# Designed miniproteins, single chains, part 113

Each design is a single chain, and the fold is of that chain. pLDDT is the mean over its residues in the fold that is shown.

## One batch from the design tools (miniprotein)

Design m3951
Fold by ESMFold2-Fast:
Structure m3951 (fold): chain A 80 residues (1-80)
Amino acid sequence: DEAEKRRKEDLELLTEEFVKEAEELIEKHNSLEFLEKMLAQLDKLLANDDRLSPEVVERVRPAIEAVRKLLEEKKAELEA
């Protein structure tokens, strides 16, 4: 169904945009509280696979994991 495919594509685009914005926000913010909150937000995005199709989650997972790694790295730097 074209409408459903378009909806999934829209979700992917929204998620990619959100992840990219999150990456930039991580660089701009240096507080551990913010980094932890962002990490929780990424986990919520993945947890939403109850609402989202596995296809959408699979497409966004690598990007989310990349951002998560950046978050962990930044958090370690701030704690050092």
Scores: mean pLDDT 68

Design m3952
Fold by ESMFold2-Fast:
Structure m3952 (fold): chain A 65 residues (1-65)
Amino acid sequence: RGQRLLDRSRQSADDGIQVDPSVSPQLRRLYDLSDQATRDGDIRLTGRYSAQTMLLLSNVRRRSS
């Protein structure tokens, strides 16, 4: 159920996690793409990039201290 994942992703961002794009070049690019998709009104693309951002963040936290 992707809807639950999207809701969680939004809540984490809304919680003021302050995930700096500088954490990773990949994250920075995803943020840029997500912002562009939002500007274009592509809600689906925005959701996809948000999910990918969460996966990258999870991976970085697990691998790196």
Scores: mean pLDDT 61

Design m3953
Fold by ESMFold2-Fast:
Structure m3953 (fold): chain A 61 residues (1-61)
Amino acid sequence: MPAGQGVDVLSGIQASLEIAGKLSPEAIQQGLQRAQQSQQVQQQKRDQSVKNSDEVHQQRL
């Protein structure tokens, strides 16, 4: 393991964790809410892709 390269990556992660600890609970909650919304949008896009595939397959029949 290259020790010099490891310290840069760990420093970044530690800084992020320290900042997260200073955030208000409300800010964390809002972040989670947005993440949940992103998952919903992704699921919708997948469902639409499946429908489009079925439609194309049906048209080829």
Scores: mean pLDDT 65

Design m3954
Fold by ESMFold2-Fast:
Structure m3954 (fold): chain A 64 residues (1-64)
Amino acid sequence: ADEEEKDKLIEEAYKVGYEGGKKRYIDTSKVYELINEAHKLGGPELAFRVLDEIQKGFQEGHKE
């Protein structure tokens, strides 16, 4: 698997979460898109990592 692609996906996931947290609203369509990309790239393990990063970003953005 391409580690650089995985890292970029994880970074994007955090950003999506962060912006959602700031707005107190998360775009579920974008979340599903990222989860599907993660599943294709690294299976369920990467999909769960993406979900975790979105949640972390959301919590941090929400603090703003």
Scores: mean pLDDT 80

Design m3955
Fold by ESMFold2-Fast:
Structure m3955 (fold): chain A 98 residues (1-98)
Amino acid sequence: SAELIAFLRGRIARIEALIAEAERILTQLTNPQIAADLRADIAAARDVIARARAIIARMEAGEAVPERELVLVLAEMTVVEGGLYFNIRVAKAEIAKR
């Protein structure tokens, strides 16, 4: 549905905003492990966004997308959003520590 496509696009936009924030934070990080964890989350999030965009394209083309595939990508989006949020907080704490 148009509503589901709009919902998916909204979630993609939220994850992209977190990626942008994470990339800004990376410019200030000196801890290599925290930087590596954040880079891994960015990469995972980009992969999920690419799959979500492919699903949107199939829906817009009028293709039948199985509900299980939609549920899976939504679950994956939740995981990468949570990971980014958590590691952004860890990175900010590292930058602020004295």
Scores: mean pLDDT 90

Design m3956
Fold by ESMFold2-Fast:
Structure m3956 (fold): chain A 105 residues (1-105)
Amino acid sequence: LEAELERIRAQMSEKDLKLLEEVVAATSPKELRDALERIYKESDNPYLREVAKIVIPELDKLTPQLVAVLAARPTMTPEELFMALANYAFLQGKATPLTREVAFP
């Protein structure tokens, strides 16, 4: 787990860290959606963009699993949030697993 988080952090640009910090800091559904849309449009990481694309429409459904991730996010580091959202997208069958070529070059 630590090795995976270190790899995520090492591959994240300052821009991607800032984009994920905005998601952590979001206090309203609109702020959360806007932050995820910024990740989709501006992120340097194609896997992070795909995760954001998958999660955005899921905000309307508010499954218990997504609600749990969103409730925990203020206590998460940006890399922990990236992993939590990626795992959620994968479990929904809408994202490929994290690969070295996509998330950890």
Scores: mean pLDDT 71

Design m3957
Fold by ESMFold2-Fast:
Structure m3957 (fold): chain A 88 residues (1-88)
Amino acid sequence: SEEEKLFEEWVETYRRAVELSRAGRDEEALEVVARFLESQGWASREELRKAVNGESEEAREKLAKVEEEILKRFKPLFEKYYRAELSK
């Protein structure tokens, strides 16, 4: 389904961002997340940058709401397909 495809793209984006961040490649991690959010029309790259750097409370609040909606939307699919990983 379109929902499952979008969920898979979100999971891959998250995994790549975490891997890059753990390697100290924080700017590339930010770029990966920004590209995904912009592709969905959920947030701009500038809004994400301002939120993570603490430059804008408005951007931070917007990104917090976006994160909450993403988690709410995809939580049932994440629990269905990745329940074993949540226990690790």
Scores: mean pLDDT 80

Design m3958
Fold by ESMFold2-Fast:
Structure m3958 (fold): chain A 64 residues (1-64)
Amino acid sequence: RKDEIKELLRSKMLDPEAIGEALGEPEYAEELIELVIKNPSKSYSEIAALLKNEKVKEILKSLE
């Protein structure tokens, strides 16, 4: 799952369905994509700090 999310985010395709499936929590995939699009200059760790879901934070931190 981490490798799949990492690949999707790296490719910049930002498919919410694929990311939601990989996360297992589709609600957070939409929020994550919105934050990434609105904050293109922020690192994944910085974006993770804006999220409240600890699982998503762990995944984003592992991408750096």
Scores: mean pLDDT 61

Design m3959
Fold by ESMFold2-Fast:
Structure m3959 (fold): chain A 58 residues (1-58)
Amino acid sequence: SLEEKLAELNKELQERFKQIGDDVDAGLEALTEYRRKFAELAPDHPLAQALAESLKTL
């Protein structure tokens, strides 16, 4: 389902940031990549929009 895909993508994002640690440049790159992926997956879905918005504050 869409919710399952969003949950998997969010888990990948969390794992990615654990690998990056405190590397700001790598963090910004990952943030941009995952924000795009969430938006592409379901631009009209409230959950996907909320996840894309939350990435702006990370």
Scores: mean pLDDT 71

Design m3960
Fold by ESMFold2-Fast:
Structure m3960 (fold): chain A 62 residues (1-62)
Amino acid sequence: SREEALELARDTIERAISLGLTKEQAYLVAKQTLLSVMSKEEVEELEPEIKKIVDDLYAKAK
């Protein structure tokens, strides 16, 4: 589901932060992870939400 996909994206981004990756790298890793479980079109539709999660989590981290 959309909710499960966004949860997976959040978990992926949190891991990226723990590994010291940049926002851009975190976004790309999250997008690639979602592409393993859904279509490219579905991932592109979720791009604004993924970018918001990246921005929000990186703001909380620093």
Scores: mean pLDDT 83

Design m3961
Fold by ESMFold2-Fast:
Formats: sequence, structure tokens, C-alpha cells
Structure m3961 (fold): chain A 99 residues (1-99)
Amino acid sequence: LKEEIKKLVKELAELGVLGESLLALAKLLEEGKLTESQKLFVELTGFSAEELRELGEIGLKAEEEAKALRADPEAAREWEKRATEKLVELAKLLKEYLE
């Protein structure tokens, strides 16, 4: 479960998803201001604040690359489908763990 969630988060970051959210989590973790749900997510994945920041930065860079795909409607739709499928998979794993 932990490794599966870590893998999905990394794959989503590489797709240009979650960049801003991961950077926000890194800052909240460093400041000790995580909500209970955010704390559970960090404990589940085992990500450090530094790892979350690195993944967030990867996500922001990949997001700019993904914006270029909007010039190709077919590539944009394939990207959207892949990102959505991985987000749904991540949400399902998180729900199964928290229940």
C-alpha cells in the first residue's frame, strides 16, 4: 500500500498533476500545520518535507510541459485520461486505507 501510493504520487507529479498541492504539503509539514488527513497521508507515504518539495517542483515543471500538449487535441485528451485514471486510483487506495 505505502509503496503503491508513493508510486502513484510520483507518476502524477511526472504528469504535471499535484505539483502545487505537494509543495503546500511540504510547507505545512515543515511548519507543523498539517490537518489530521494530511498527516495520515504523509505517514502513509513516508515522504519527508524535502521529498514532497522535490516532487512538487517536478509536478510544476511537468505541468508547463503538459500545457504545450493543448496544441494537440489528441495528445491533450490522452494526457487527461491518464491523469484522471491515476487520480481515481490514488483516491481509491487512500479511501481503502482510511476506512
Scores: mean pLDDT 78

Design m3962
Fold by ESMFold2-Fast:
Structure m3962 (fold): chain A 86 residues (1-86)
Amino acid sequence: MLSEEQIKELAERLKKELGLSEEQAEALARAASEMLLPNREKIYEIAREVGVPEELHDKIFELVAEFILRIQTEEGIELIKEGVEK
């Protein structure tokens, strides 16, 4: 699950890179926060619900998937770093 700060970071990236509105970006970021693995169909459903053009749905999924994988990788690296100091 994504933290509030990670949800905000994802929403800001969606706005900056894909030109989504604040409402569209936050809805998609919050949906992503409940995902352990990226779910293409769920992202497409939310994107359609908030009025995102169909041509952006693949780009939204790619960005969300990369963000989730990055967070999981960073959390793993932080755990290793914390272990080295003991």
Scores: mean pLDDT 74

Design m3963
Fold by ESMFold2-Fast:
Structure m3963 (fold): chain A 59 residues (1-59)
Amino acid sequence: SLAERALELARWMVENPDASLEEAAAKAKELGLDAGMGANAQALARKDPERAIAAGRAL
């Protein structure tokens, strides 16, 4: 589902804190998500990794 793919992206961002915005967008594309989801997941992972995971679960 979309929610499961978003959660996978959020977990990937937490595991790869040094990933660039471009790399996050590329990962989102691989998972069939839009580039905006990659950017949002990266922003959340930088501020609060646990919240990024929780946000993915809420979708």
Scores: mean pLDDT 67

Design m3964
Fold by ESMFold2-Fast:
Structure m3964 (fold): chain A 97 residues (1-97)
Amino acid sequence: DAEFLRELIERKIQEYLEKGDVGSATAIEFEVGLLRNYGLTDADVARGIRSEAAREALAERIKQKLLDQGFPEGLAESIAEDVRQLLADWRREVEEE
């Protein structure tokens, strides 16, 4: 179950909309869609937010998928690192006070 990811997304979208920050609300929806396009399930994303080891494993999965599709290694590594960074940023947001 990806319940905590769903709750996090819904809460942040609502907070931004209450502030009139439609741009930030839209950015969250775009980021979720992008992760799903890389073949991550909501459960994968939730695990990656909570665990550094899971983020590393997910980044390696994305890298291998891109390499299997004929992408250059440097580009595959760059995309995998961008996803790792995104999940790490969301980890910091979960620990927001």
Scores: mean pLDDT 71

Design m3965
Fold by ESMFold2-Fast:
Structure m3965 (fold): chain A 88 residues (1-88)
Amino acid sequence: DTRLSKEEVEELLEEARRLLPKVKEEVRKEFIEMVREAAEEVGIPEEEIEKIAEEALVHKIALEAKRIMLEDPSLSVREAVEEAVKKL
């Protein structure tokens, strides 16, 4: 079973959001640029692009942390999220 409970998913997202400032600046800039390129045809404002990029990065961190936890069930949510951030 690869599915997490709703409570575990919420904890992963919360920890990912908490550690977002610890993500490498180059990775954050790459995500902002990806969203900017994708948003060009839609006309999304610059301030919204940054917010969308941050949310996308939070979800990427949470997904990677989930994968890490499935490979090593002894890791806490916090430890898995810290490892996910290091791999980015």
Scores: mean pLDDT 78

Design m3966
Fold by ESMFold2-Fast:
Structure m3966 (fold): chain A 65 residues (1-65)
Amino acid sequence: MFEEIVIPSPRRPGTTTVFIRNPKSNTVIKYILDKDGRVLGIAFREQGDLSLEEAAEQILAGEVA
């Protein structure tokens, strides 16, 4: 099992942003899917002891600021 957060993309209407935490490497991965499920972009971030929710918030804040 892995932790996953799926949200509508706040900056790209009609796309979905997905955050996944790899349980073996403790790496948080963000990727963006279009309405057809095609991957538009991938970003990797190692978050250590942060929850997936906290990691997702940091990644989203980095896209705006």
Scores: mean pLDDT 69

Design m3967
Fold by ESMFold2-Fast:
Structure m3967 (fold): chain A 78 residues (1-78)
Amino acid sequence: MAEDIEKLVRSLLDSCGKLAIKLAQNFGNTKLSDLLKKLLENPSLSGEEIINLAQSFGIKPAELLADLTFLAEVAGCS
């Protein structure tokens, strides 16, 4: 899970950057959009660190993985 989340975050932010943040906002996921902003500012975070940060925003690891996968599919960012 941590490794999958790290790969998804890096791929999504490298390919879409700020577009991923806007999409999260458009779907009403304010917690995810705020998390993505912090991750964009801190590109050196590991998957475990990303999960810990997400939990501080009230996002569970399984929810984070599902939401990131959804954004990657919707954005068309590979």
Scores: mean pLDDT 79

Design m3968
Fold by ESMFold2-Fast:
Structure m3968 (fold): chain A 80 residues (1-80)
Amino acid sequence: MKLYYVLVKMPSSKKAPPDAKSVPTTVALYISRTEEKAEKVKNAPLAVLKTGTVDSKEEAIEEAKKYDPNLTEDDVVEVE
């Protein structure tokens, strides 16, 4: 069924894109089955870039890749 997602801008931590020339900013994708859990992520001290709904985790990842093409499934946080 529909998933709620929150795309946030993160400072580059230990996990950096493989082709990074410096310490780039990256994005992280949070997904939830409920709107309330997605809102909990939005209330964290994070720079929210985009929120929305998708029919699958793969669609959420593709949306996030528009902001960071190096994003992988390991950068996805499922909030339940």
Scores: mean pLDDT 66

Design m3969
Fold by ESMFold2-Fast:
Structure m3969 (fold): chain A 71 residues (1-71)
Amino acid sequence: SSDFRARALGALHEAMQLPEVSGDPALRKGLLRVMGKVSLGEIDSKDELREALTEEGVPQEIIDRILERLD
C-alpha cells in the first residue's frame, strides 16, 4: 500500500542517517537496494521488509529499529 511504502521509506531513510550506517558503504548499498524494492512495490509488508533486510545482511539491531518505526 502507499501508506506502508511511505512509512517504510521514511524508516529506511532515518536508518541511513545512523552513524553505524552512514560510515559503512556496504550496509548503505544494502539499504538502498531494499529502498528500491519498496519503491517498486516488491516489498509491501513488514514481514517482507524484515526478510529483505535480513538477506542484505543488515544487523538485527538496525532491523529492529526500522520495524519499530512502522508500528
Scores: mean pLDDT 87

Design m3970
Fold by ESMFold2-Fast:
Structure m3970 (fold): chain A 59 residues (1-59)
Amino acid sequence: MTPEEVAAEVGRLAAEGASKEDIVAFLRKHGISEEEARRAVDAAGGDPTALAREVRKLL
């Protein structure tokens, strides 16, 4: 997956109600550390669009 595809997919998972644990596991599978994934989720504050933007900064 490209960085754009990973960011789009994580935003979709969040919009569909995926748990923080599921989102972190998905991001770890695509090369983002648990600590980075956790910070991105926290920075997004529950907004799927903001989460996609934060994830793009990490890729």
Scores: mean pLDDT 83

Design m3971
Fold by ESMFold2-Fast:
Parts: C-alpha cells; structure tokens; sequence
Structure m3971 (fold): chain A 63 residues (1-63)
C-alpha cells in the first residue's frame, strides 16, 4: 500500500513540475513558434529527468 501511495505522490509532484515548466516557457515566449517551444521544453525536461530542477527552470526561461 505504501509503495502505491508513494508512486502516486511522485507522479503528482512530477506533473506539478512539468506544469511549472510549461507555464514558464509560454509566459516568457508568447510569440515563439511551436518548434521553438518544443525545443525549450525538451531541453528543460531532460534536465528535470537528471534531477537538475533549478537548471530546468533556468533553461525554460531562455528565449
């Protein structure tokens, strides 16, 4: 039971972080093309997967 609750919590936490990255990319790049947004998001998510949350946020703010 604990294993299942922990997995759900980690999933929810990851989704919240993903949402923050998406909001940051859109807010800082309102006129960017979908290709530019996709590249920024891909790089930010790669850093997130490496556990580098601060670097991921910084990358998402790059124009």
Amino acid sequence: MEERREAIREMAETLLKVGEIIDIVIKNNPNASIEEISKLMTEAFKLLNEGKWDEAIKKAKEI
Scores: mean pLDDT 72

Design m3972
Fold by ESMFold2-Fast:
Structure m3972 (fold): chain A 85 residues (1-85)
Amino acid sequence: GRKIAIDQVKNTLSSAASCLNKGDTSCAISELDSAIRVISEELDDAIASKIIGNLNKAKECVKKGDKNCAITKLQEAYLELSQLV
């Protein structure tokens, strides 16, 4: 259900942040891709589209080696997920 999907995504974003703190770029990208997939499959409101946008920006920051940018976009996505409950 929606609440389970939101909780799963929040846990996945926490894992992505952990990967970034360890400098594990491949782990971070994998977790971000998993979050985007769950949101795309389970959520269909306008704020879900905004969250996906922020997660795609986080992936680009990770690919560029910009950890601060990636963490900021993850934090924005996490706060936006909290608005869906």
Scores: mean pLDDT 83

Design m3973
Fold by ESMFold2-Fast:
Structure m3973 (fold): chain A 75 residues (1-75)
Amino acid sequence: SREEKIRKVREKLLELARKYGATEEEEREIRALSEEELEELGERLAERESELTDRDLGRAALIRLVLDERRLAKR
């Protein structure tokens, strides 16, 4: 089902974030941001694509996860 596929994608994004060293505290901080702030952070990371650290990749995965969760909750 679509819900099962979405759940699997979200689980993989969280696994990816943890693999790159993202902490529960960083997840909490990112979850507290507005959708606009999350999109702005994502754009800032995209500008540094050639210079991204593992920590930046983990943060990008968390931003994507939280944005996807909020967008799904609205629809």
Scores: mean pLDDT 77

Design m3974
Fold by ESMFold2-Fast:
Structure m3974 (fold): chain A 109 residues (1-109)
Amino acid sequence: SHMEMLERIEELMRRAGELEAAGDIEGLVKALREGFELLLELLSKRKPSVEEALLFMDLVLVALKHIDHLSDEDLQLLKEGLEKVKSYEIGDSKQGLDELIQQLEKALE
């Protein structure tokens, strides 16, 4: 299921890029929500791999680019997910995670 999960998230990210290029912001937001819900479910069940943690961070970067189209509830869930990834102490991700968490906190002000 690890490879299947990664493939599903990568396909969602590819589709998100296509929707963004087409100007379909509603479709883009739906694809982003589908992606982070999958990653949050994974985080509730086990420690993520380095690849899964990096995909979560990439998804948050895309979400931050479209922050005006996301709800405070969406942003709060992404922040909680990043804090959970950080708690697992995966590789050298600490600085990148701290920067993304800070950006989400600023957006929630």
Scores: mean pLDDT 79

Design m3975
Fold by ESMFold2-Fast:
Structure m3975 (fold): chain A 65 residues (1-65)
Amino acid sequence: MTLEQLELRLGLFEISVGAIDLVIERAKKVPDKEKAEKLIAENEAAREALEREIAELRRQIEQLR
């Protein structure tokens, strides 16, 4: 895979993290405390998994530099 292709994929994943962050912020405004906590936990877990994929992409980009 080329550096350009990896950088494009990294950009798309960073946009996805931004979308998850917006969902977490909105979940904090939910009046149902139990639902809010569950939504936040689920989205934080998804964000962590995506951040690990981003870290691997960054590692691959650095290896090609």
Scores: mean pLDDT 82

Design m3976
Fold by ESMFold2-Fast:
Structure m3976 (fold): chain A 78 residues (1-78)
Amino acid sequence: SEEEIAEKALKASEEQQELLREMVGVVQRTLEELVRQGRYDEALELAERAVEIIREALETGDFEGALERVRKLAEEVL
């Protein structure tokens, strides 16, 4: 859940927290652009995929790889 993701984020290292903030920023900016364009279905699909990527990063500790995947996902949609 989103609450579990937030709780795990608070336990991450400062470096991991910074990468997580960057991932959230990329997702938020991309979602705002899609919503501005009226692309609501694509915005929901992006949000769902981003949540899975962040969840996996919190479980594996691979925040750098997750940020790269989130950036690629944003580029594919925009």
Scores: mean pLDDT 81

Design m3977
Fold by ESMFold2-Fast:
Structure m3977 (fold): chain A 99 residues (1-99)
Amino acid sequence: MEEAIKKLEELYEKYKESNPELAFLWFVYALLLEYLTEKMTPEEALERARERIEELGLDEEKLLKEFKEALEYLSSLSEKEKEEILKEIIETIELSLKK
């Protein structure tokens, strides 16, 4: 898990200048991993997303709304469903790095 987050940070740094929307997507995956592993509250995740959107110069209102809706959806899932999503996120990260 720590390795997955570190790889997401590397992907963020790689794309933040050339494709800030893609960089933000990789950052969102890192926030979702921290949230799903109970290392971060939804409020902390939303604040981190807001700060990063500002740094990247992206559409704050649109992206924060979409991220909040994603967090609300995830919070409605069972522990088993959350575990399945966590596995899918990790597999997606590993596949993206093997390019």
Scores: mean pLDDT 78

Design m3978
Fold by ESMFold2-Fast:
Structure m3978 (fold): chain A 85 residues (1-85)
Amino acid sequence: SGRELAEKARKGMAEVANEILQKLSVDQAEEVSAGIMRGLNEASKAETVEEAVEGVREGLEEAKEYLTEEEIEKIVEGAREGLEK
């Protein structure tokens, strides 16, 4: 189910996301956290791993002002690894 996919993605990205969030100001971290939550909500509607990964990426792109492309890719990669377990 999409809810299971979202939970797997959340667990897979947790370490990378927390490391990135710790480098940001409180206001920037709140915006990035909101982007992550939007991405996980989109992943919760997914029926496949691929759709869940795209949902996470879409949410993070809404917070791209405070994230480098490399940081977005690291979070997405963490989510994918969680989803594949």
Scores: mean pLDDT 83

Design m3979
Fold by ESMFold2-Fast:
Structure m3979 (fold): chain A 70 residues (1-70)
Amino acid sequence: SEAEKKAEEIIASLKAEYEKLKADPSYSKEEIVEALEVLRDQAEKAFPNLSPELQAKIKATIDALIKEAK
């Protein structure tokens, strides 16, 4: 479905932003974690048309990236 494709695009975008932050020596691990937490909050607010299951998948991806960044 288009909603599933949109969720995949959001997940891909989040992973791409994580890799950019990780590659930038100006960012500490703490700053990366804070940025990911902001993205989690903003992403949840940004997709009212996604199912709770797709929202949970996006949040789980962000939580996994936060854990990896620590």
Scores: mean pLDDT 78

Design m3980
Fold by ESMFold2-Fast:
Structure m3980 (fold): chain A 81 residues (1-81)
Amino acid sequence: SAATRERLLEGLEATLEAIRNREPDERILGMLDYLRLEAHSLPPEEREWVLARLAEIAEAVRAGDYERAIALLEETRRWLA
C-alpha cells in the first residue's frame, strides 16, 4: 500500500541518518528489523526484493561495511520511490 511504501521510505532515511551519525550497530540492526516487519505488508513481488535487500544491508552493517550499507539503503530508497 502507499502507506507501507511511505513508512518504508521514512524508515530507510532514518536508518541512513543513524549510520551517518555513527549510532551503535545494535540500534541500526533494530531499525532494519522494524523495516523487515513493515516490508511483509508489501505486494509479493516487491516484498521479496525489499526483504532480500534489507538482509544484504544487515549483513553489511554486521561486517562493518558502512559504505556498502549506505549504498544499498540509497538503492532501496530509489527503487521504492
Scores: mean pLDDT 88

Design m3981
Fold by ESMFold2-Fast:
Structure m3981 (fold): chain A 76 residues (1-76)
Amino acid sequence: KEEEEQRKLVEELIDRLYTDESFDAQLDAIEKGEITEEEFIENSARLITKLSGGKVPFEIAKEVLKERLEEHKKKR
């Protein structure tokens, strides 16, 4: 239950930080080799854990971000 609540908080924070257009811009940067997917995920996960006040573990933030990025890739 606690992990489910943490995952919901990550999704809420992702929705506040990123629009569909901003995800598209990040995917374009990854495809062009300007940034790696791993680098984007780690940087975003660190920001989310900080914004959560430490309520969300880094590993959970990474997993939710990977899932959201994969979903967005399928919509392109």
Scores: mean pLDDT 80

Design m3982
Fold by ESMFold2-Fast:
Structure m3982 (fold): chain A 79 residues (1-79)
Amino acid sequence: NLQKLIDEIRKKRAEYEKKFNEIVKELGLSDDLIKRLKELGITPLEFIKMVEDLKKAGYSNEEIVKLIEEYIDDLERRK
């Protein structure tokens, strides 16, 4: 049933979007930075994994924000 597959995809997408928004609030990311992430095509899942990896490495929330800003700046410079 194609409809069931579509519903599963929508549910999973909504779960990742919610988790992404929770991380955004936790890190205190600006609306500008969120917009830039979206324009670069960085998915909620990719962003979540990036933040989780940095947390495991022992980085603080402030350090994670700086690393994300540098990563975004690098990606934008390549375009």
Scores: mean pLDDT 80

Design m3983
Fold by ESMFold2-Fast:
Structure m3983 (fold): chain A 72 residues (1-72)
Amino acid sequence: DKSKVVEIAEKAVKEAEKGDPVEGVLEGIRRLGELDPERGLGAAEAMEKSEDKEKLAEGLLEQFKALVERAK
């Protein structure tokens, strides 16, 4: 459901704005996993295996922001 994906993206962006982009992205991945377990698991594994979790989180956060903007 595309509307739920946008809601997840908005919540992840708001959580990241509180000062932790990694935590915001992880919350978004967790909620995405409730809608699409395969994609959620893949994203969680990518974060776990990344040597630069902050850069990966910032990149995913920008994708979440773009998704929210496109849905307007």
Scores: mean pLDDT 71

Design m3984
Fold by ESMFold2-Fast:
Structure m3984 (fold): chain A 83 residues (1-83)
Amino acid sequence: MEELTLVLDINEENLLEQLKAAEAFVEPHIKDLSPEERAKATALLTGLHIGAVALLLDPSLTEYETVIEAPGVLLKVVVKRVR
């Protein structure tokens, strides 16, 4: 299975832009999925949004990762906190 990885460096100023980049990275691979499979991918993206916010709120957290399965590909999104 092919693996595609997106690494996003986040801070308080770029959070929304980086989350939009994550959605844009995933959307081409999930747009033609069934409503049930799209809902699963959307739930994982929602988890990524929550994880990214948690990274900004908790100085002990440095990184959050999620993996979304699509036909023939694993989509890995890694979010890292930077200043």
Scores: mean pLDDT 83

Design m3985
Fold by ESMFold2-Fast:
Structure m3985 (fold): chain A 90 residues (1-90)
Amino acid sequence: LREWADATGDPGTATALRILAYLDEHLRPGEGLTAREVAEALGVSVGTATRALNVLAQAGLVEKRRDGRRTLYSLTERGRRALRLLEQGV
């Protein structure tokens, strides 16, 4: 499974798709979670969640915003549309 994730795409990409699905299912537009909250929800390490969230933010699928010392990640409208297409492929 881990070797397959590395071969079909970066492990961060596979985790990023799971993050998009989680945010769409559990949060409304504009709501955000920290990398730690995402990691706990998906059962992955904080490092894995942070890496995936950075990929999503670069793609414009998640909005990375700072609130003081914390970084919040929220699903964008583009991210919701992309998820619908990605659900067919993953």
Scores: mean pLDDT 72

Design m3986
Fold by ESMFold2-Fast:
Structure m3986 (fold): chain A 103 residues (1-103)
Amino acid sequence: MKVEVSVSVTATNAAGKTMTTSATIKAELEPGETVTVTAGTSAPGATPVTTSTTTQGFTADGEARGEATFTSTTSAGASGSTTVTISVGEDGTVSVSVSSELA
C-alpha cells in the first residue's frame, strides 16, 4: 500500500542547541513491513545551517521501499540525526515513530 507521512520534530541538547527537522516520506509497504529512514545534519561552524537531504528508506532486509526528504535547521556547533520509522501491521494499521538526537 502507498503511505505518505509528514513529520516535524525538534531536538534540544544539554547546551540548549536545537535541531528542527521537517520530513516527508513516501513509501510503498506490504502488511507486516517496516521502513526506516535516517538523515544526519551537522553545523560545524559559527552559523546555524539549513540542510535539505533526499534519501531512501529501507526495510530490515535492506530492501528500498521509499523516499524521504528531510529539511533540518541545526544550531551552530551541533550535529544530529532524525530517524522516521513507518510500520504497516498485518491488519493494515499504519504506525509512525520519529526519533531525533542532537550532540
Scores: mean pLDDT 82

